# Designs tried in a protein design run: designed miniproteins, single chains, continued (2). Part 84

Each design is a single chain, and the fold is of that chain. pLDDT is the mean over its residues in the fold that is shown.

## One batch from the design tools (miniprotein)

Design m6783
Fold by ESMFold2-Fast:
Structure m6783 (fold): chain A 72 residues (1-72)
Amino acid sequence: MEEEAKKYLKEAIKSFNNGDYQTAIKYAEKAIELDPNNAEAYNILSTVYKKLGDEEKAEEYRKKAIEIIQKK
């Protein structure tokens, strides 16, 4: 399961780098479904929503990533 989560995270990053923000969101959400403590997946969602102009969602996901890192 963790290996699959890492695969989805890589797909999310690749999609984001290609400017495919909707696909990046879907893959990041799948990574979170498999590994809810994946702070990097929340960081990708935060960055994508910031690019889409949704500052409220960007801040929400950024805070989620910080919470996960702080909990260790």
Scores: mean pLDDT 82

Design m6784
Fold by ESMFold2-Fast:
Structure m6784 (fold): chain A 63 residues (1-63)
Amino acid sequence: SKEEIEKFIEELEKKIEEIEEKIKELEKLPKTKEVELEIQILEGLKALLLGMKGFLEKLLEEK
């Protein structure tokens, strides 16, 4: 239902915010290759979640 999709979007927004906070924490650390790799992985996960959110938002608009 529309309400279930809206709740899923809210959960995705929460997870995106959590990832953004983790990236900010890592950016405060010394720039080692390990830290840079973790940031890249988190940025990739964030991009995936943003893509899913965008897809769900489009489904709500087209209904």
Scores: mean pLDDT 85

Design m6785
Fold by ESMFold2-Fast:
Structure m6785 (fold): chain A 77 residues (1-77)
Amino acid sequence: MTAEELFKKYDKDGDGVLDVEELRAFLRELTNNSLSDEEIERMIAVILKHYDKDGDGKLDLEEFTKLYNDSIVEPLK
């Protein structure tokens, strides 16, 4: 699955960005539900700090693609 296909899967509102709820769903799938809710929330905070360049608390497709590539190659914590 490409980053674009995965982005569209989790972009439930179709607004072209992933909010915290959609990002949480993505991380659960990426980790095969192996992480606790607390660990997922920590990962979301780290992700937004590194990838949310606009500071709006959401990821667009470009920011999500960078996250996806980093997460597949090196797991975030």
Scores: mean pLDDT 73

Design m6786
Fold by ESMFold2-Fast:
Structure m6786 (fold): chain A 58 residues (1-58)
Amino acid sequence: MLARAVEDFESSSSNALSFKKGDLLEILKDLGPHLVLARSLKTGKEGIVPKSYLEFIE
C-alpha cells in the first residue's frame, strides 16, 4: 500500500521516520488507529509514521 505525506514531519526519535510533504511511503504494517510502520521510497529508511500526516493512494 502506498501513501503520500501531506505535511513535513521531523522527529528526533530513532524509531520514527522523518519526511517532507509530497514524499511517497510504502506502508509495511498497521500499528493501530494512529500509527503505521512505513518505508520511505526516497531514502529506503523505515520507521513509525502518524496516519494523520498521510494520504493513502492504494
Scores: mean pLDDT 82

Design m6787
Fold by ESMFold2-Fast:
Structure m6787 (fold): chain A 112 residues (1-112)
Amino acid sequence: EEEVAKRDLLYIFDKNKDGKISKEELKAFLERMFAGKIEIPDDATFDELVELLFKAIDRDGDGYISFKELKDFLSPFIPLGLDVEAIFKFLDKNNDGKISYEEFKEGLSKFF
Protein backbone atom coordinates (compact mmCIF):
# COMPACT_ATOMS: atom_id res chain seq x y z
CA GLU A 1 0.00 0.00 0.00
CA GLU A 2 2.71 2.54 0.97
CA GLU A 3 4.72 1.34 -2.06
CA VAL A 4 1.73 2.08 -4.35
CA ALA A 5 1.28 5.56 -2.84
CA LYS A 6 5.00 6.36 -3.25
CA ARG A 7 4.96 5.09 -6.86
CA ASP A 8 1.94 7.24 -7.74
CA LEU A 9 3.22 10.39 -6.00
CA LEU A 10 6.55 10.02 -7.82
CA TYR A 11 4.67 9.49 -11.10
CA ILE A 12 2.93 12.86 -10.62
CA PHE A 13 6.04 14.87 -9.63
CA ASP A 14 9.27 12.96 -10.47
CA LYS A 15 9.80 13.50 -14.20
CA ASN A 16 13.50 12.52 -14.18
CA LYS A 17 12.73 9.24 -12.30
CA ASP A 18 15.43 9.72 -9.64
CA GLY A 19 13.06 8.69 -6.81
CA LYS A 20 12.93 12.23 -5.41
CA ILE A 21 10.75 15.30 -5.85
CA SER A 22 12.82 18.42 -6.51
CA LYS A 23 11.64 21.96 -5.76
CA GLU A 24 11.77 22.61 -9.53
CA GLU A 25 9.53 19.59 -10.27
CA LEU A 26 6.99 20.65 -7.63
CA LYS A 27 6.98 24.23 -8.97
CA ALA A 28 6.54 22.95 -12.55
CA PHE A 29 3.62 20.74 -11.44
CA LEU A 30 1.89 23.69 -9.74
CA GLU A 31 2.45 25.96 -12.77
CA ARG A 32 0.94 23.32 -15.09
CA MET A 33 -1.95 22.41 -12.80
CA PHE A 34 -3.07 26.03 -12.32
CA ALA A 35 -2.09 27.40 -15.76
CA GLY A 36 -1.10 30.80 -14.32
CA LYS A 37 -4.12 31.09 -12.00
CA ILE A 38 -1.82 31.31 -8.95
CA GLU A 39 1.33 33.37 -8.43
CA ILE A 40 4.39 31.25 -7.64
CA PRO A 41 7.48 33.26 -6.56
CA ASP A 42 10.67 32.39 -8.46
CA ASP A 43 12.49 32.12 -5.11
CA ALA A 44 9.76 30.03 -3.44
CA THR A 45 11.00 27.56 -0.83
CA PHE A 46 9.95 23.88 -0.71
CA ASP A 47 7.79 24.73 2.33
CA GLU A 48 6.03 27.54 0.41
CA LEU A 49 5.38 25.25 -2.58
CA VAL A 50 3.98 22.50 -0.32
CA GLU A 51 1.73 25.10 1.36
CA LEU A 52 0.45 26.30 -2.04
CA LEU A 53 -0.27 22.71 -3.09
CA PHE A 54 -2.08 21.97 0.20
CA LYS A 55 -4.26 25.11 -0.08
CA ALA A 56 -5.09 24.21 -3.71
CA ILE A 57 -6.37 20.75 -2.65
CA ASP A 58 -8.14 22.03 0.52
CA ARG A 59 -11.03 23.60 -1.39
CA ASP A 60 -13.24 24.35 1.66
CA GLY A 61 -10.31 25.97 3.52
CA ASP A 62 -10.89 24.00 6.74
CA GLY A 63 -7.17 23.19 7.12
CA TYR A 64 -7.66 19.51 6.20
CA ILE A 65 -7.77 17.55 2.96
CA SER A 66 -10.74 15.19 2.69
CA PHE A 67 -10.69 12.05 0.50
CA LYS A 68 -13.16 13.76 -1.88
CA GLU A 69 -10.95 16.86 -2.23
CA LEU A 70 -7.87 14.74 -2.95
CA LYS A 71 -9.76 12.56 -5.46
CA ASP A 72 -11.25 15.60 -7.24
CA PHE A 73 -7.82 17.29 -7.39
CA LEU A 74 -6.15 14.14 -8.78
CA SER A 75 -9.05 13.31 -11.15
CA PRO A 76 -6.97 14.16 -14.32
CA PHE A 77 -4.45 11.46 -13.24
CA ILE A 78 -6.94 8.73 -12.25
CA PRO A 79 -7.32 7.48 -15.89
CA LEU A 80 -3.50 7.06 -15.88
CA GLY A 81 -3.81 4.41 -13.14
CA LEU A 82 -3.29 6.40 -9.94
CA ASP A 83 -4.48 4.76 -6.70
CA VAL A 84 -5.98 7.74 -4.86
CA GLU A 85 -6.97 5.56 -1.88
CA ALA A 86 -3.35 4.43 -1.42
CA ILE A 87 -2.10 8.04 -1.64
CA PHE A 88 -4.72 9.20 0.88
CA LYS A 89 -3.92 6.41 3.37
CA PHE A 90 -0.18 7.09 3.03
CA LEU A 91 -0.65 10.82 3.83
CA ASP A 92 -3.31 10.26 6.54
CA LYS A 93 -0.73 9.11 9.11
CA ASN A 94 -3.10 9.05 12.12
CA ASN A 95 -5.94 7.36 10.13
CA ASP A 96 -8.52 9.99 11.17
CA GLY A 97 -10.02 10.18 7.64
CA LYS A 98 -8.51 13.61 6.85
CA ILE A 99 -5.03 14.94 6.04
CA SER A 100 -3.65 17.83 8.11
CA TYR A 101 -1.04 20.24 6.72
CA GLU A 102 1.57 18.67 9.02
CA GLU A 103 0.81 15.13 7.74
CA PHE A 104 0.85 16.34 4.11
CA LYS A 105 4.21 18.11 4.48
CA GLU A 106 5.75 15.16 6.39
CA GLY A 107 4.55 12.67 3.76
CA LEU A 108 5.94 14.69 0.85
CA SER A 109 9.24 15.38 2.68
CA LYS A 110 10.03 11.63 2.37
CA PHE A 111 10.63 12.28 -1.36
CA PHE A 112 12.67 15.47 -0.94
Scores: mean pLDDT 73

Design m6788
Fold by ESMFold2-Fast:
Structure m6788 (fold): chain A 74 residues (1-74)
Amino acid sequence: SAEEYYQKGLEYYKQKKYLEAVEAFKKAIELDPTYKNAWYNLAVLLLGEGGKYIPKEEREKLFEEAVEGLKKLA
């Protein structure tokens, strides 16, 4: 479920496994695009310390997707 992948993402984030956290949050969003917390935590990760571990091009693309997703839920 989206909740299960979101929980995995949070666990990876706590372990500083930022790439795995991103993939888990993306899976949660794929299963439920209205899952606002997954979009929000993805954006926070990309803007924070985790973003430094993600290649610039991928980080920019994911951030744009997260902003667009959050705007649709506003």
Scores: mean pLDDT 83

Design m6789
Fold by ESMFold2-Fast:
Structure m6789 (fold): chain A 69 residues (1-69)
Amino acid sequence: ASAEEYLNKGKELFKQGKLEEAKEYYEKAIELDPNYAEAWYNLGLVLLHLGETEEADKYLLKAEELAPG
């Protein structure tokens, strides 16, 4: 599977409230493409929903650094 396929599966799981499963798929997307800003951003958002605020902030900053332009 591609990084984009893993990201999309994570988004689907997140919408279903399956936050831990969404996190796993976002992590898989990042393993395939460490520069995938959207995957870092969505990982940050799921961590925020899980109450992992410090870790969420780090990943959201990473996404901003990787964002195009």
Scores: mean pLDDT 85

Design m6790
Fold by ESMFold2-Fast:
Structure m6790 (fold): chain A 70 residues (1-70)
Amino acid sequence: MDVNKKDALGLTELHRAAMAGDVEKVKELIEKGADVNAQDEDGRTALDYAKMMGNEEIVELLKKAGAKEE
């Protein structure tokens, strides 16, 4: 299974897990080598979605895994 595969909206499983607030899935995907800086069709990363959802635990996990901020 390709952990970095994008769907029709450019979303990876990491984007979807961040949007869902699924901490365990975010951890699993990072451990499997998910690209934490992958952008969807709107240029948004999993970190952007975690911030929009207000899930601080996922924000911190993504930052520790190397998520870039501008």
Scores: mean pLDDT 81

Design m6791
Fold by ESMFold2-Fast:
Structure m6791 (fold): chain A 63 residues (1-63)
Amino acid sequence: MEPVLARAIKDYTAKTPEELSFKKGEELEILDIDEENPEWWLAKSLKTGKIGYVPASYIQLIP
């Protein structure tokens, strides 16, 4: 089963310790998309290996 990959379309700075900071163009693995909270996805940074929540509006899924 292939991982769900995504790329940041904007820079983001974490507002809480549970959130992930990233720069435009960084690649992420999407671990969970909560249908009740579709604005925040749980992701893993492929650059750092760190896991945290990312704002979905800053992310584009890679097919």
Scores: mean pLDDT 80

Design m6792
Fold by ESMFold2-Fast:
Structure m6792 (fold): chain A 79 residues (1-79)
Amino acid sequence: SSKLQQIKDLSQKAVEALEAGDIESAKRYYLESLLLAAELQGLDTAALEPSLRAIVDGMDPEALLEAAQETLEAAEKAL
C-alpha cells in the first residue's frame, strides 16, 4: 500500500503545483509518480526513466493536469 499512497501523494502535489503555476515542480512530481507506478507493475524503471522524462518534459500544462488527475483518481481507486 505504501507505493500506492506515494503515487497518490505525488499526483496530488503535481496538481497543487500546477494550480500554483509551478510547472517545473508539477513535472517532477508527475514523473516520480509514473516511475513508482512502473515499479509497482514490475517494470524496469531505470530503462524507462529517460523516455518518461522526455514525455513529461514535452507536456503542456493542460495535458500535465489531466494526466496528474487521472493518476490521482487511479491511485485513490486502488487504495
Scores: mean pLDDT 86

Design m6793
Fold by ESMFold2-Fast:
Structure m6793 (fold): chain A 112 residues (1-112)
Amino acid sequence: DLGLTPLHEAARAGDVERVRELLAAGADVNAQDTLTGSTPLHYAAGAYTKGTSVADKVATIELLIENGADVNAQDKGGLTPLHLAELLAPPEFRGPIVEVLLKNGADPNGGR
């Protein structure tokens, strides 16, 4: 059991409507996977799939944060969603994702 929830998968995909449905159904917005300790917000900021728009990624991140996602959550490696965006985001996503995280209280120094 990797501890992956449907919310992790929806956040990774940037599936805004599925994220909304899962949160309305009581999904734990701060659930951590067993392998990396990553939250849905880590997956939204760090995973990029072909066909996901910048707007869908930003909307997914905003929706998770509005529903109580810890913007400064650390995975088992001490990486925050902001760290993953800086390390893994393609150029077209990086600026908008970093901006939405910082606007919503992400610590540029890694939350400690």
Scores: mean pLDDT 85

Design m6794
Fold by ESMFold2-Fast:
Structure m6794 (fold): chain A 122 residues (1-122)
Amino acid sequence: SKVQELNNELLEAARMGDLEKVKELLADPRTDVNAQDPDTGNTPLHEAAGTGHLEIAKLLLEQGADVNAQNLNGNTPLHLAAATGHLEIAKLLLEQGADPDARNDQGLSARDLAARIGLDMS
């Protein structure tokens, strides 16, 4: 459907860092800012957080992205930012109410993932 196409384009644009395409897609009221990839369960915010696209993460949060959305592995956007070392995005997500102690399907919190790469999320 057209809605699935818009949502798939949003996930890809967030992953690739295409800020202008993200802005264009979010201007369409049929686009779901919290759309999930069927293979991963990732939202656009998961994609931006895991790939280090800070300005896209900011825009998605301004448009009502769920900061605590869980993908198919129970990972939140904060888990992905912590695992990949994207510090500024991790700080942004915490400021927006992300739970650093939520556990994924492996029983790991974002704090646990941050600690293994030497990141302090205190």
Scores: mean pLDDT 90

Design m6795
Fold by ESMFold2-Fast:
Structure m6795 (fold): chain A 77 residues (1-77)
Amino acid sequence: LDEIFNKFDKDGDGTITGAEIKEVMAELGITLSDEEIAAIIKEADKDGDGKIDRAEFYEAAQDPNAPVFHRLIHLVS
């Protein structure tokens, strides 16, 4: 999980933004819609700041009700 988080945390600030998700996925040849990015953020971002911190990332990875987020992790792994 640390390796996957670090792939998305491009600037090393300890948070992942929708823009960073879009950029990383584009590097893998995958284009995500704005709706898909919003769904990923919504599933993981529990504090509503529009960013995913490391704690939220780990919680979402263990949450059985975060299918869109789990698909994202699988695509990057």
Scores: mean pLDDT 76

Design m6796
Fold by ESMFold2-Fast:
Structure m6796 (fold): chain A 69 residues (1-69)
Amino acid sequence: DKELEAEFKKFDKDGDGVITAEELKAYLESQGGKLTDEQVATMIKAIDKDGDGVIDFEEFKAYKTNPYM
């Protein structure tokens, strides 16, 4: 869990408890990646079950840990 919290905080620089499209894009750009706004939105939609356009820690944890891991 602490490793997942540290990884989540890499995306959530403001500590608001969610990852926005802008935060995800900024993180990936810091890793040398370039994504379009549409690609970022697609990634969020794949993880975000609630459809609110952000990823909270529980959704991030579920994505990373898988229900079978």
Scores: mean pLDDT 70

Design m6797
Fold by ESMFold2-Fast:
Structure m6797 (fold): chain A 160 residues (1-160)
Amino acid sequence: SEREEKIEEALKLFEEGLELFKKGDYEGAEEKFRLALALFDHYLGPKHPLTVATLFFLGLVYLKQGKPEVAFVLFKKVLDDLIETLGKEHPLTQRMAVLIYAYLLEKLGEDHPLTKEFKEYIKEKFGELAPKLFAEAKKLVESGKLEEALEEFLKEVKES
């Protein structure tokens, strides 16, 4: 069907975006992720795991390009959408919160105003779960395992 063909096209664009992101071609990655996002949003809806994951990668692209304010807006939307669809206790929602906070820690540092604002956002949304998420994020950054955690997340999203 046209729907199936367009979803396959979006998946191909998403994979091309990931390849470019891994190579440090953030402008190329942005183009591919924007095209994939438009197709996933139209055919799967704005809150589908693939649509939300594509928004997360656009956020990472903007963070890598030195546009942390834009990345921050996308990261909050990603978590709001996952909390609404899966709940705050869902493993994928918690992993996304950990990954976002870890990337903010690595790129901006703990004392950056946006990192502090996101920490307060996580405390508000996750309550008693927040200290565990902060500890996991800090451990990923300090151990250099942030890319490994991102690859594990990608495998789970592709299986959903």
Scores: mean pLDDT 89

Design m6798
Fold by ESMFold2-Fast:
Structure m6798 (fold): chain A 102 residues (1-102)
Amino acid sequence: MKVLSEEELTELFQKLVLENLDDPAFLERYGKDPAIGPATVLNIAALKGDPELVRLVVEYLLSKGYDINMKDAAGKTALDVAREKGHEEVVEILLEAGADPE
């Protein structure tokens, strides 16, 4: 996207996620936002290929009862995104967390 650089988007995402991981209203607000739903948040983390960020997002989502196999608006799971980008460490984290490989 030309409005924000990928670095700026990553920084905003990391800051928003880390600052709001313990706020149950975070997923309620962003889960209703078609641009930043729970699946989109996890898929962005997988897209960035940061294993620590993926672990934090996965642990948060599982603690709130969310399914890590949720599909985004494009029908992609976080595991699909990680595989397509070749982020092998992220793929392993998602599989360890119970992600469906199919």
Scores: mean pLDDT 66

Design m6799
Fold by ESMFold2-Fast:
Structure m6799 (fold): chain A 91 residues (1-91)
Amino acid sequence: PNHPDVATSLNNLAAVYQSQGKLDEAEKLYLQALEIRRKALGDEHPDVATSLNNLAVVYQSQGKLDEADKLRKEAIDIDVRTALVEAVKKV
């Protein structure tokens, strides 16, 4: 039940709810997708960073600015680390 494809489907459904202004439903689905991706791919995977950014946008829309900022910083750290590893390999 915790396959990465399930997380992708949950993210897509959460994005639909978010576009409809159903922020609480979107939050729940993004949290489930994030948890599945962390368990399946590890905490430093680019797909985890994507899930963190999506959840941060929902939190920002809900007025949870500190929570949104924390998630964005975590996602940026993952993306920067991934980019630095790739840059070193291409030298």
Scores: mean pLDDT 80

Design m6800
Fold by ESMFold2-Fast:
Structure m6800 (fold): chain A 75 residues (1-75)
Amino acid sequence: MTPEELRRAVEAFRAADKDGDGYITKEELLAVFRALGRELSEEEVDELMKKYDKNNDGKINLTELASYLYDLMKE
């Protein structure tokens, strides 16, 4: 993943966060990755939710997600 792809992903997540609380739903996460040309398997999205959805409300914090995308950029 390039720095520009990471930036676009963050911008897309911010746009999906309509209430501005800094969280994104599982469905919005899937839509953003699909728009970036990457399909997540059910297992991959479940692993992301398990890792970042600490209060089990079906949402991921955008800052934590940005950290995950940065780790993907290293590989």
Scores: mean pLDDT 68

Design m6801
Fold by ESMFold2-Fast:
Structure m6801 (fold): chain A 128 residues (1-128)
Amino acid sequence: MSKEELGKRLLGAAALGDLEEVKRLLAEGADVNYKDEVYGYTPLHLAAENGYLEIVELLLAAGADVNAKDSVYGRTPLHLAAENGHLEIVELLLAAGADVTAKDKYGRTPLDLALENNHLEIAELLKK
């Protein structure tokens, strides 16, 4: 399987919550930081957006770029976890060195997205 095919399958497995497939693809040498050609999403973006805690843990352990920005809005995995109310994933991303001050192309931080979506516990965690 080509590196591109491994990367595309890793994106799909992360988006679907298929932990065993993520483990297998990483063991086969899939690029943990592979980016979707159209949107610039990494596996970590998709796992964080969809609330797949165990996959987020595995990707971070495999060297995922915690601060990768997508090509659509310039959002990091922390933006997506905060927007979608995934508190435990926010905690993991912060422990991995996620940049709380990162702004998307509209000037929004992860804190702004948590507040816009009424995720008050996440908002408290993201305050300086």
Scores: mean pLDDT 91

Design m6802
Fold by ESMFold2-Fast:
Structure m6802 (fold): chain A 68 residues (1-68)
Amino acid sequence: KKAFSEFDKDGDGTITTEELGTLMRSLGQENPPEAYLQEMINLVDKDGNGTVDFEEFLALMAAMMKAT
C-alpha cells in the first residue's frame, strides 16, 4: 500500500540496505540483522551494485509478501 518513493530516501530510484531496514521495522522487525538485509538485497540485486532498483524492489516485495 506504500509507494516505492516512500522507501527511496535518496530519490534516485534505488533502495539501500538502510532503507530496507526501515521497511522491515515498519513491518514489525525491530532489529533486522545486517546479514539478513544483505541476503535480501543479494537475492534480488541482479545488477550486483549493492542497491535495489525499482524492478528489483518489486521482486523483493513479492518475495516478502509470499513469506508473510
Scores: mean pLDDT 61

Design m6803
Fold by ESMFold2-Fast:
Structure m6803 (fold): chain A 70 residues (1-70)
Amino acid sequence: MKTIAEYLFELIEVEDPAQDETVKEIIEDLVRSGADLSAKNEEGLTAIELAEKKKKFDLAELLRKLQAER
């Protein structure tokens, strides 16, 4: 769980617009495979909060939908 969450946080921090759709697809697969969206990073931010901090609003919306899908 924590290792997958760390990978999720690293993907959110990728600042390459050309990879945005690929990153979203990988993140969706990680969440559907059991990534814990309640996990917090070193700054105490969840994946959704980190995406918002990085102004990746499309990604934050995707994460909110995946969290609600449970």
Scores: mean pLDDT 75

Design m6804
Fold by ESMFold2-Fast:
Structure m6804 (fold): chain A 70 residues (1-70)
Amino acid sequence: FDEEIEEIFKKLDKDGDGKITAEELKEYLRSQGLNPTDEEVEEIIRRIDIDGDGTIDYEEFKRYMKALKE
């Protein structure tokens, strides 16, 4: 499961900087059959982004993905 999350993260992290942007997260959610607005994606990031830098690192992304499976 954790390996699957890491592969998804790497696909979304197009810049290879170890972080996911709001636009990359929006693309992922669309691939899962969701149609979030920019405001909804920003709210998701705000709830996950412990560091407050406007991006999601791998550990934050992993926690979010595990929460979605509950």
Scores: mean pLDDT 71

Design m6805
Fold by ESMFold2-Fast:
Structure m6805 (fold): chain A 104 residues (1-104)
Amino acid sequence: SDAIAHTVQELLEGKFSPLNQELFLAILLGDVERVRALVAQGADVNAQDSRGLTALHLAAATGRIELVHPDADVTAKDSAGRTPLDIAREFGHEELAAYLEERL
């Protein structure tokens, strides 16, 4: 997807801190335990890329509820005004969309 491709491009360009680079990669790989460990080490769960995408926007694109960190800002908007809920709906992840709606 365009959102995932853009974050991968920014990871390759080294635009994130090393800790946040690992966080975004862990989200893309679906590695729940590594996401938790990286946030515990000080990774900013609410860090935004150049398009305003957070780890939660990427998790929403994957459809994996277990990647939603408890401290993630569910109201964060990307540069197009999209929330993680909007992305979950765009990709047809109905269960994750319902999960995010209950947390608005």
Scores: mean pLDDT 77

Design m6806
Fold by ESMFold2-Fast:
Structure m6806 (fold): chain A 159 residues (1-159)
Amino acid sequence: SSKVEQATQTAADLTRQGVLSTSDTLARTGSVAEAGAVLSRSLRTLGRTVADILGLDEATRQALLQGMDETAKGLTDGLQTAADLARAGRPGREILDALLSGVDDASRRLAELTLQAAGLSSSEEQKEGLLGAMDAVSAVLREMAPFLTSSILAGVTRR
């Protein structure tokens, strides 16, 4: 379906943009709280955009947005752990491994919440689009974890 492809590609693009904005905030401010707020807004915008593409009803849309909020919180907690390790002078590999662990935990939670939101829909196209879009979010987060690690080091340890 063109809607499934559009939702998946849009989710990938908006996740990349959101991570870049989060990384810029983190490198510039050294604040995980400020970076987490940027990430939360970006994921909410992503959730709304995907919901609009797929034509989700209000109940499914709200479930997806709640999933975005929970995912942003989980990833922000992972960023905080990575930042704490960076402040403690831990090796870059340990910082990256901690961030990847946080991304994997957030991705697992996102998958659970996506299945719950998809379960509210009677449309196979909406279910496929939700699964594809959220898989793309998780894939981009993993791909960009080294970039986030560099931003943590720049913002947190070199100020």
Scores: mean pLDDT 88

Design m6807
Fold by ESMFold2-Fast:
Structure m6807 (fold): chain A 62 residues (1-62)
Amino acid sequence: MKGDLVRALKDVEGPEPQLLSFKKGDILEVLKEYEDGDLLARSLKTGKVGLVGKNLVEKIEN
């Protein structure tokens, strides 16, 4: 998934600074995939980088 674009499946507001907040339908760039299934991603809308649960996003198929 590193380098892939993913779409947010729901709205998420992260209480921790390391968690990425986003809205359903936002496009995120995957920077790193962790062994527990979490992703380090960048929001293309805000430019913010943070952790996101893999189950909260779907890969964009072209």
Scores: mean pLDDT 76

Design m6808
Fold by ESMFold2-Fast:
Structure m6808 (fold): chain A 56 residues (1-56)
Amino acid sequence: GLAKIEAGAEVQRLRDEKGLSQRETAELLGVSVGTVSAWENGEREPSAEQMARLRE
């Protein structure tokens, strides 16, 4: 849905701003690289806690 696509775009923007790869983002948040990829593809939505941690 639209919310998942918007969340995925925000994940990609935030990691680009921090200079992080998908792998480094996964390591930072304690998730798999596949999970980060699924977020950016709009297949899954990150939790509010995961988004807050990525914004730091």
Scores: mean pLDDT 80

Design m6809
Fold by ESMFold2-Fast:
Structure m6809 (fold): chain A 97 residues (1-97)
Amino acid sequence: GDAELGARLLEAARLGDLERVRELLAQPGVDVNAADPVSGATPLHLAAEMGADEIVELLLAAGADATAKDVYGLTPLEIRENGGAMKYVEIAVDKVL
């Protein structure tokens, strides 16, 4: 179902699997803005965290919401601009504290 497609898209973005992201975005009913139930992270958040620029571009072309906020109030752009995975935890802790 759509929830399964969203979960697969989140996993592919987290792993930096460009080909799998492309295949999943071609599926009818995929939610390009599917959110992780724990973190609120979208595929675009995860791609930004990984520094996967090609996946970021592909998701944005597919209509991903660059203004979506995770549970820490971070957008994908804030994660990307602040050095992705290297700074995500630091920024998230600062916003929560």
Scores: mean pLDDT 74

Design m6810
Fold by ESMFold2-Fast:
Structure m6810 (fold): chain A 66 residues (1-66)
Amino acid sequence: QRFSEFDKDGDGYLSNKELVALMRSLGYKNTPENIAFLERKIKEADADGDGRINFEEFITLVHMMS
């Protein structure tokens, strides 16, 4: 449900902007450390190198941040 609210294109992928907004909604502060951590995890999960992440990669990222 929350993923669908941030997937504005409805294509099953989240942009970096949408991931940052979702991180804020989950209670994470937009500190330089949190941003750097998120950017590292996005690069690890982004197999396509297009700066977007699919639902399964997003679930993995959320578990890593929890």
Scores: mean pLDDT 63

Design m6811
Fold by ESMFold2-Fast:
Structure m6811 (fold): chain A 70 residues (1-70)
Amino acid sequence: MSDEELEALFKQFDTDGDGTLSYAEFTRLARALGLPVLSDAELQAFDTDGDGTIDWAEFRAFMAALQARS
């Protein structure tokens, strides 16, 4: 999946339009991509700011980590 497709999907689940996803919205996005569902504790590991949301940079870091593992 291209970065443009990922960004479009990210924006679709960003209901607030603030450039961040809640943990619940991120879980829905992950399901849409066929990725493993993460617990809130696992999602917090990717939330570098600890603010309870996943921004685009954190999402891209997560996707890069999955690709590196695979």
Scores: mean pLDDT 71

Design m6812
Fold by ESMFold2-Fast:
Structure m6812 (fold): chain A 90 residues (1-90)
Amino acid sequence: SMAAILAEVNAQDENGDTPLHKAVRVQGEEKQKEALEEVEKLLAQGADPNLQGIFGTTALILALSNPDEEYREKLIKILEENGAKPYVEV
């Protein structure tokens, strides 16, 4: 069901990390294409890009910290187009 998919894509582990956080953290050129496809899929399935993971970090903060410039720029664009913020509103 769509509700089960939504619950799965927004599921937080013991660190508060969602599947979206994990996809954004992918390093190494060989895995980045599949990671971008996973990010797009998760967001299309209703992943909340503003959920806080480890240390209260959002997916966008993790993307901004990625050392690969091309992958970082693609991640930031996709995340921002889906309403991602670098911090939680006070």
Scores: mean pLDDT 77

Design m6813
Fold by ESMFold2-Fast:
Structure m6813 (fold): chain A 62 residues (1-62)
Amino acid sequence: MNHERAETVIELKKKRDEAGLSQKEVADKLGLSQSTVQQYEDGLAIPDKETTEKMKKLIEEL
């Protein structure tokens, strides 16, 4: 659901900030552009299910 995907983005942003990682570094790890990650973090876009699952895996690694 869209809510779960948005919450995953919020958690990833928090973990990224705690780890001292830039949006560009997270984008590179996910195979996305920095602009795409920025749009997700700003709430302008919601990632699809596949991208959300990749984000969840990255959160576990951080």
Scores: mean pLDDT 82

Design m6814
Fold by ESMFold2-Fast:
Structure m6814 (fold): chain A 133 residues (1-133)
Amino acid sequence: SLGDRLLEAAREGDVERVEELLAQGADVNAADSLGITPLHLAAAEGHVEVVEVLLRAGADVNAKDIYGYTPLHLAALEGHVEVVETLLKLAPDVDVEAKDIFGKTPLDLAKLVKDEEARERILKLLEEKLKEK
């Protein structure tokens, strides 16, 4: 299906293929059997340009897979600083306090990032967003 092809293109970081499939009418919020969307895959793999294309096409930034993971959870867990920054900047409705099925927020998962520089940057980005009132 177009949705299956979009999931694959998003996982691979193929920006041109993502744009072609969206132009052909692929559902930007297509989900596999685990509730994983193209935005989840692009965020988990660190594909910043695909994340930008999907968000501009109307991707649900707060979509949850079967484990309650949002794209922000996956970007934070994987230490993808630029994806976290892009999600926070381009998606004003992003839920930075979303809890997975284990009760963990993106900030909780960011604490598990092994790279100290990436961990510190992601924690600061999420904490700054939490202070916006």
Scores: mean pLDDT 93

Design m6815
Fold by ESMFold2-Fast:
Structure m6815 (fold): chain A 111 residues (1-111)
Amino acid sequence: MSEVERQLLLAALRGDLEAVKRLLEEEGADVNAADARGRTPLHLAAAAGHLEIVKYLLEEYGADVNAADDGGTTPLHLASFAGHDEIVDYLLNVYKADADAKDEYGRTPLD
């Protein structure tokens, strides 16, 4: 992974939408870049409750809404487990995220 992709993952986790936009629009970062656990910018934004970054990644860059990390955990799992109801609603109703996806423990996002 490049330093640009590493900065993108951190910006998504921190809620820095301006940095996310710069890294994708000006520096050519991969929107589906994955960390050592297979977590993408969409995973980290969803886990941290950053709805505007979630929307930006999906609407402008076509991020993989069903991306699974090394444990089978999707952005929808992380948003649901963290109680980010507005992100859960957005992922399910706008992007039709897979509500039947199972993590390594056999849990779906809504379990």
Scores: mean pLDDT 89

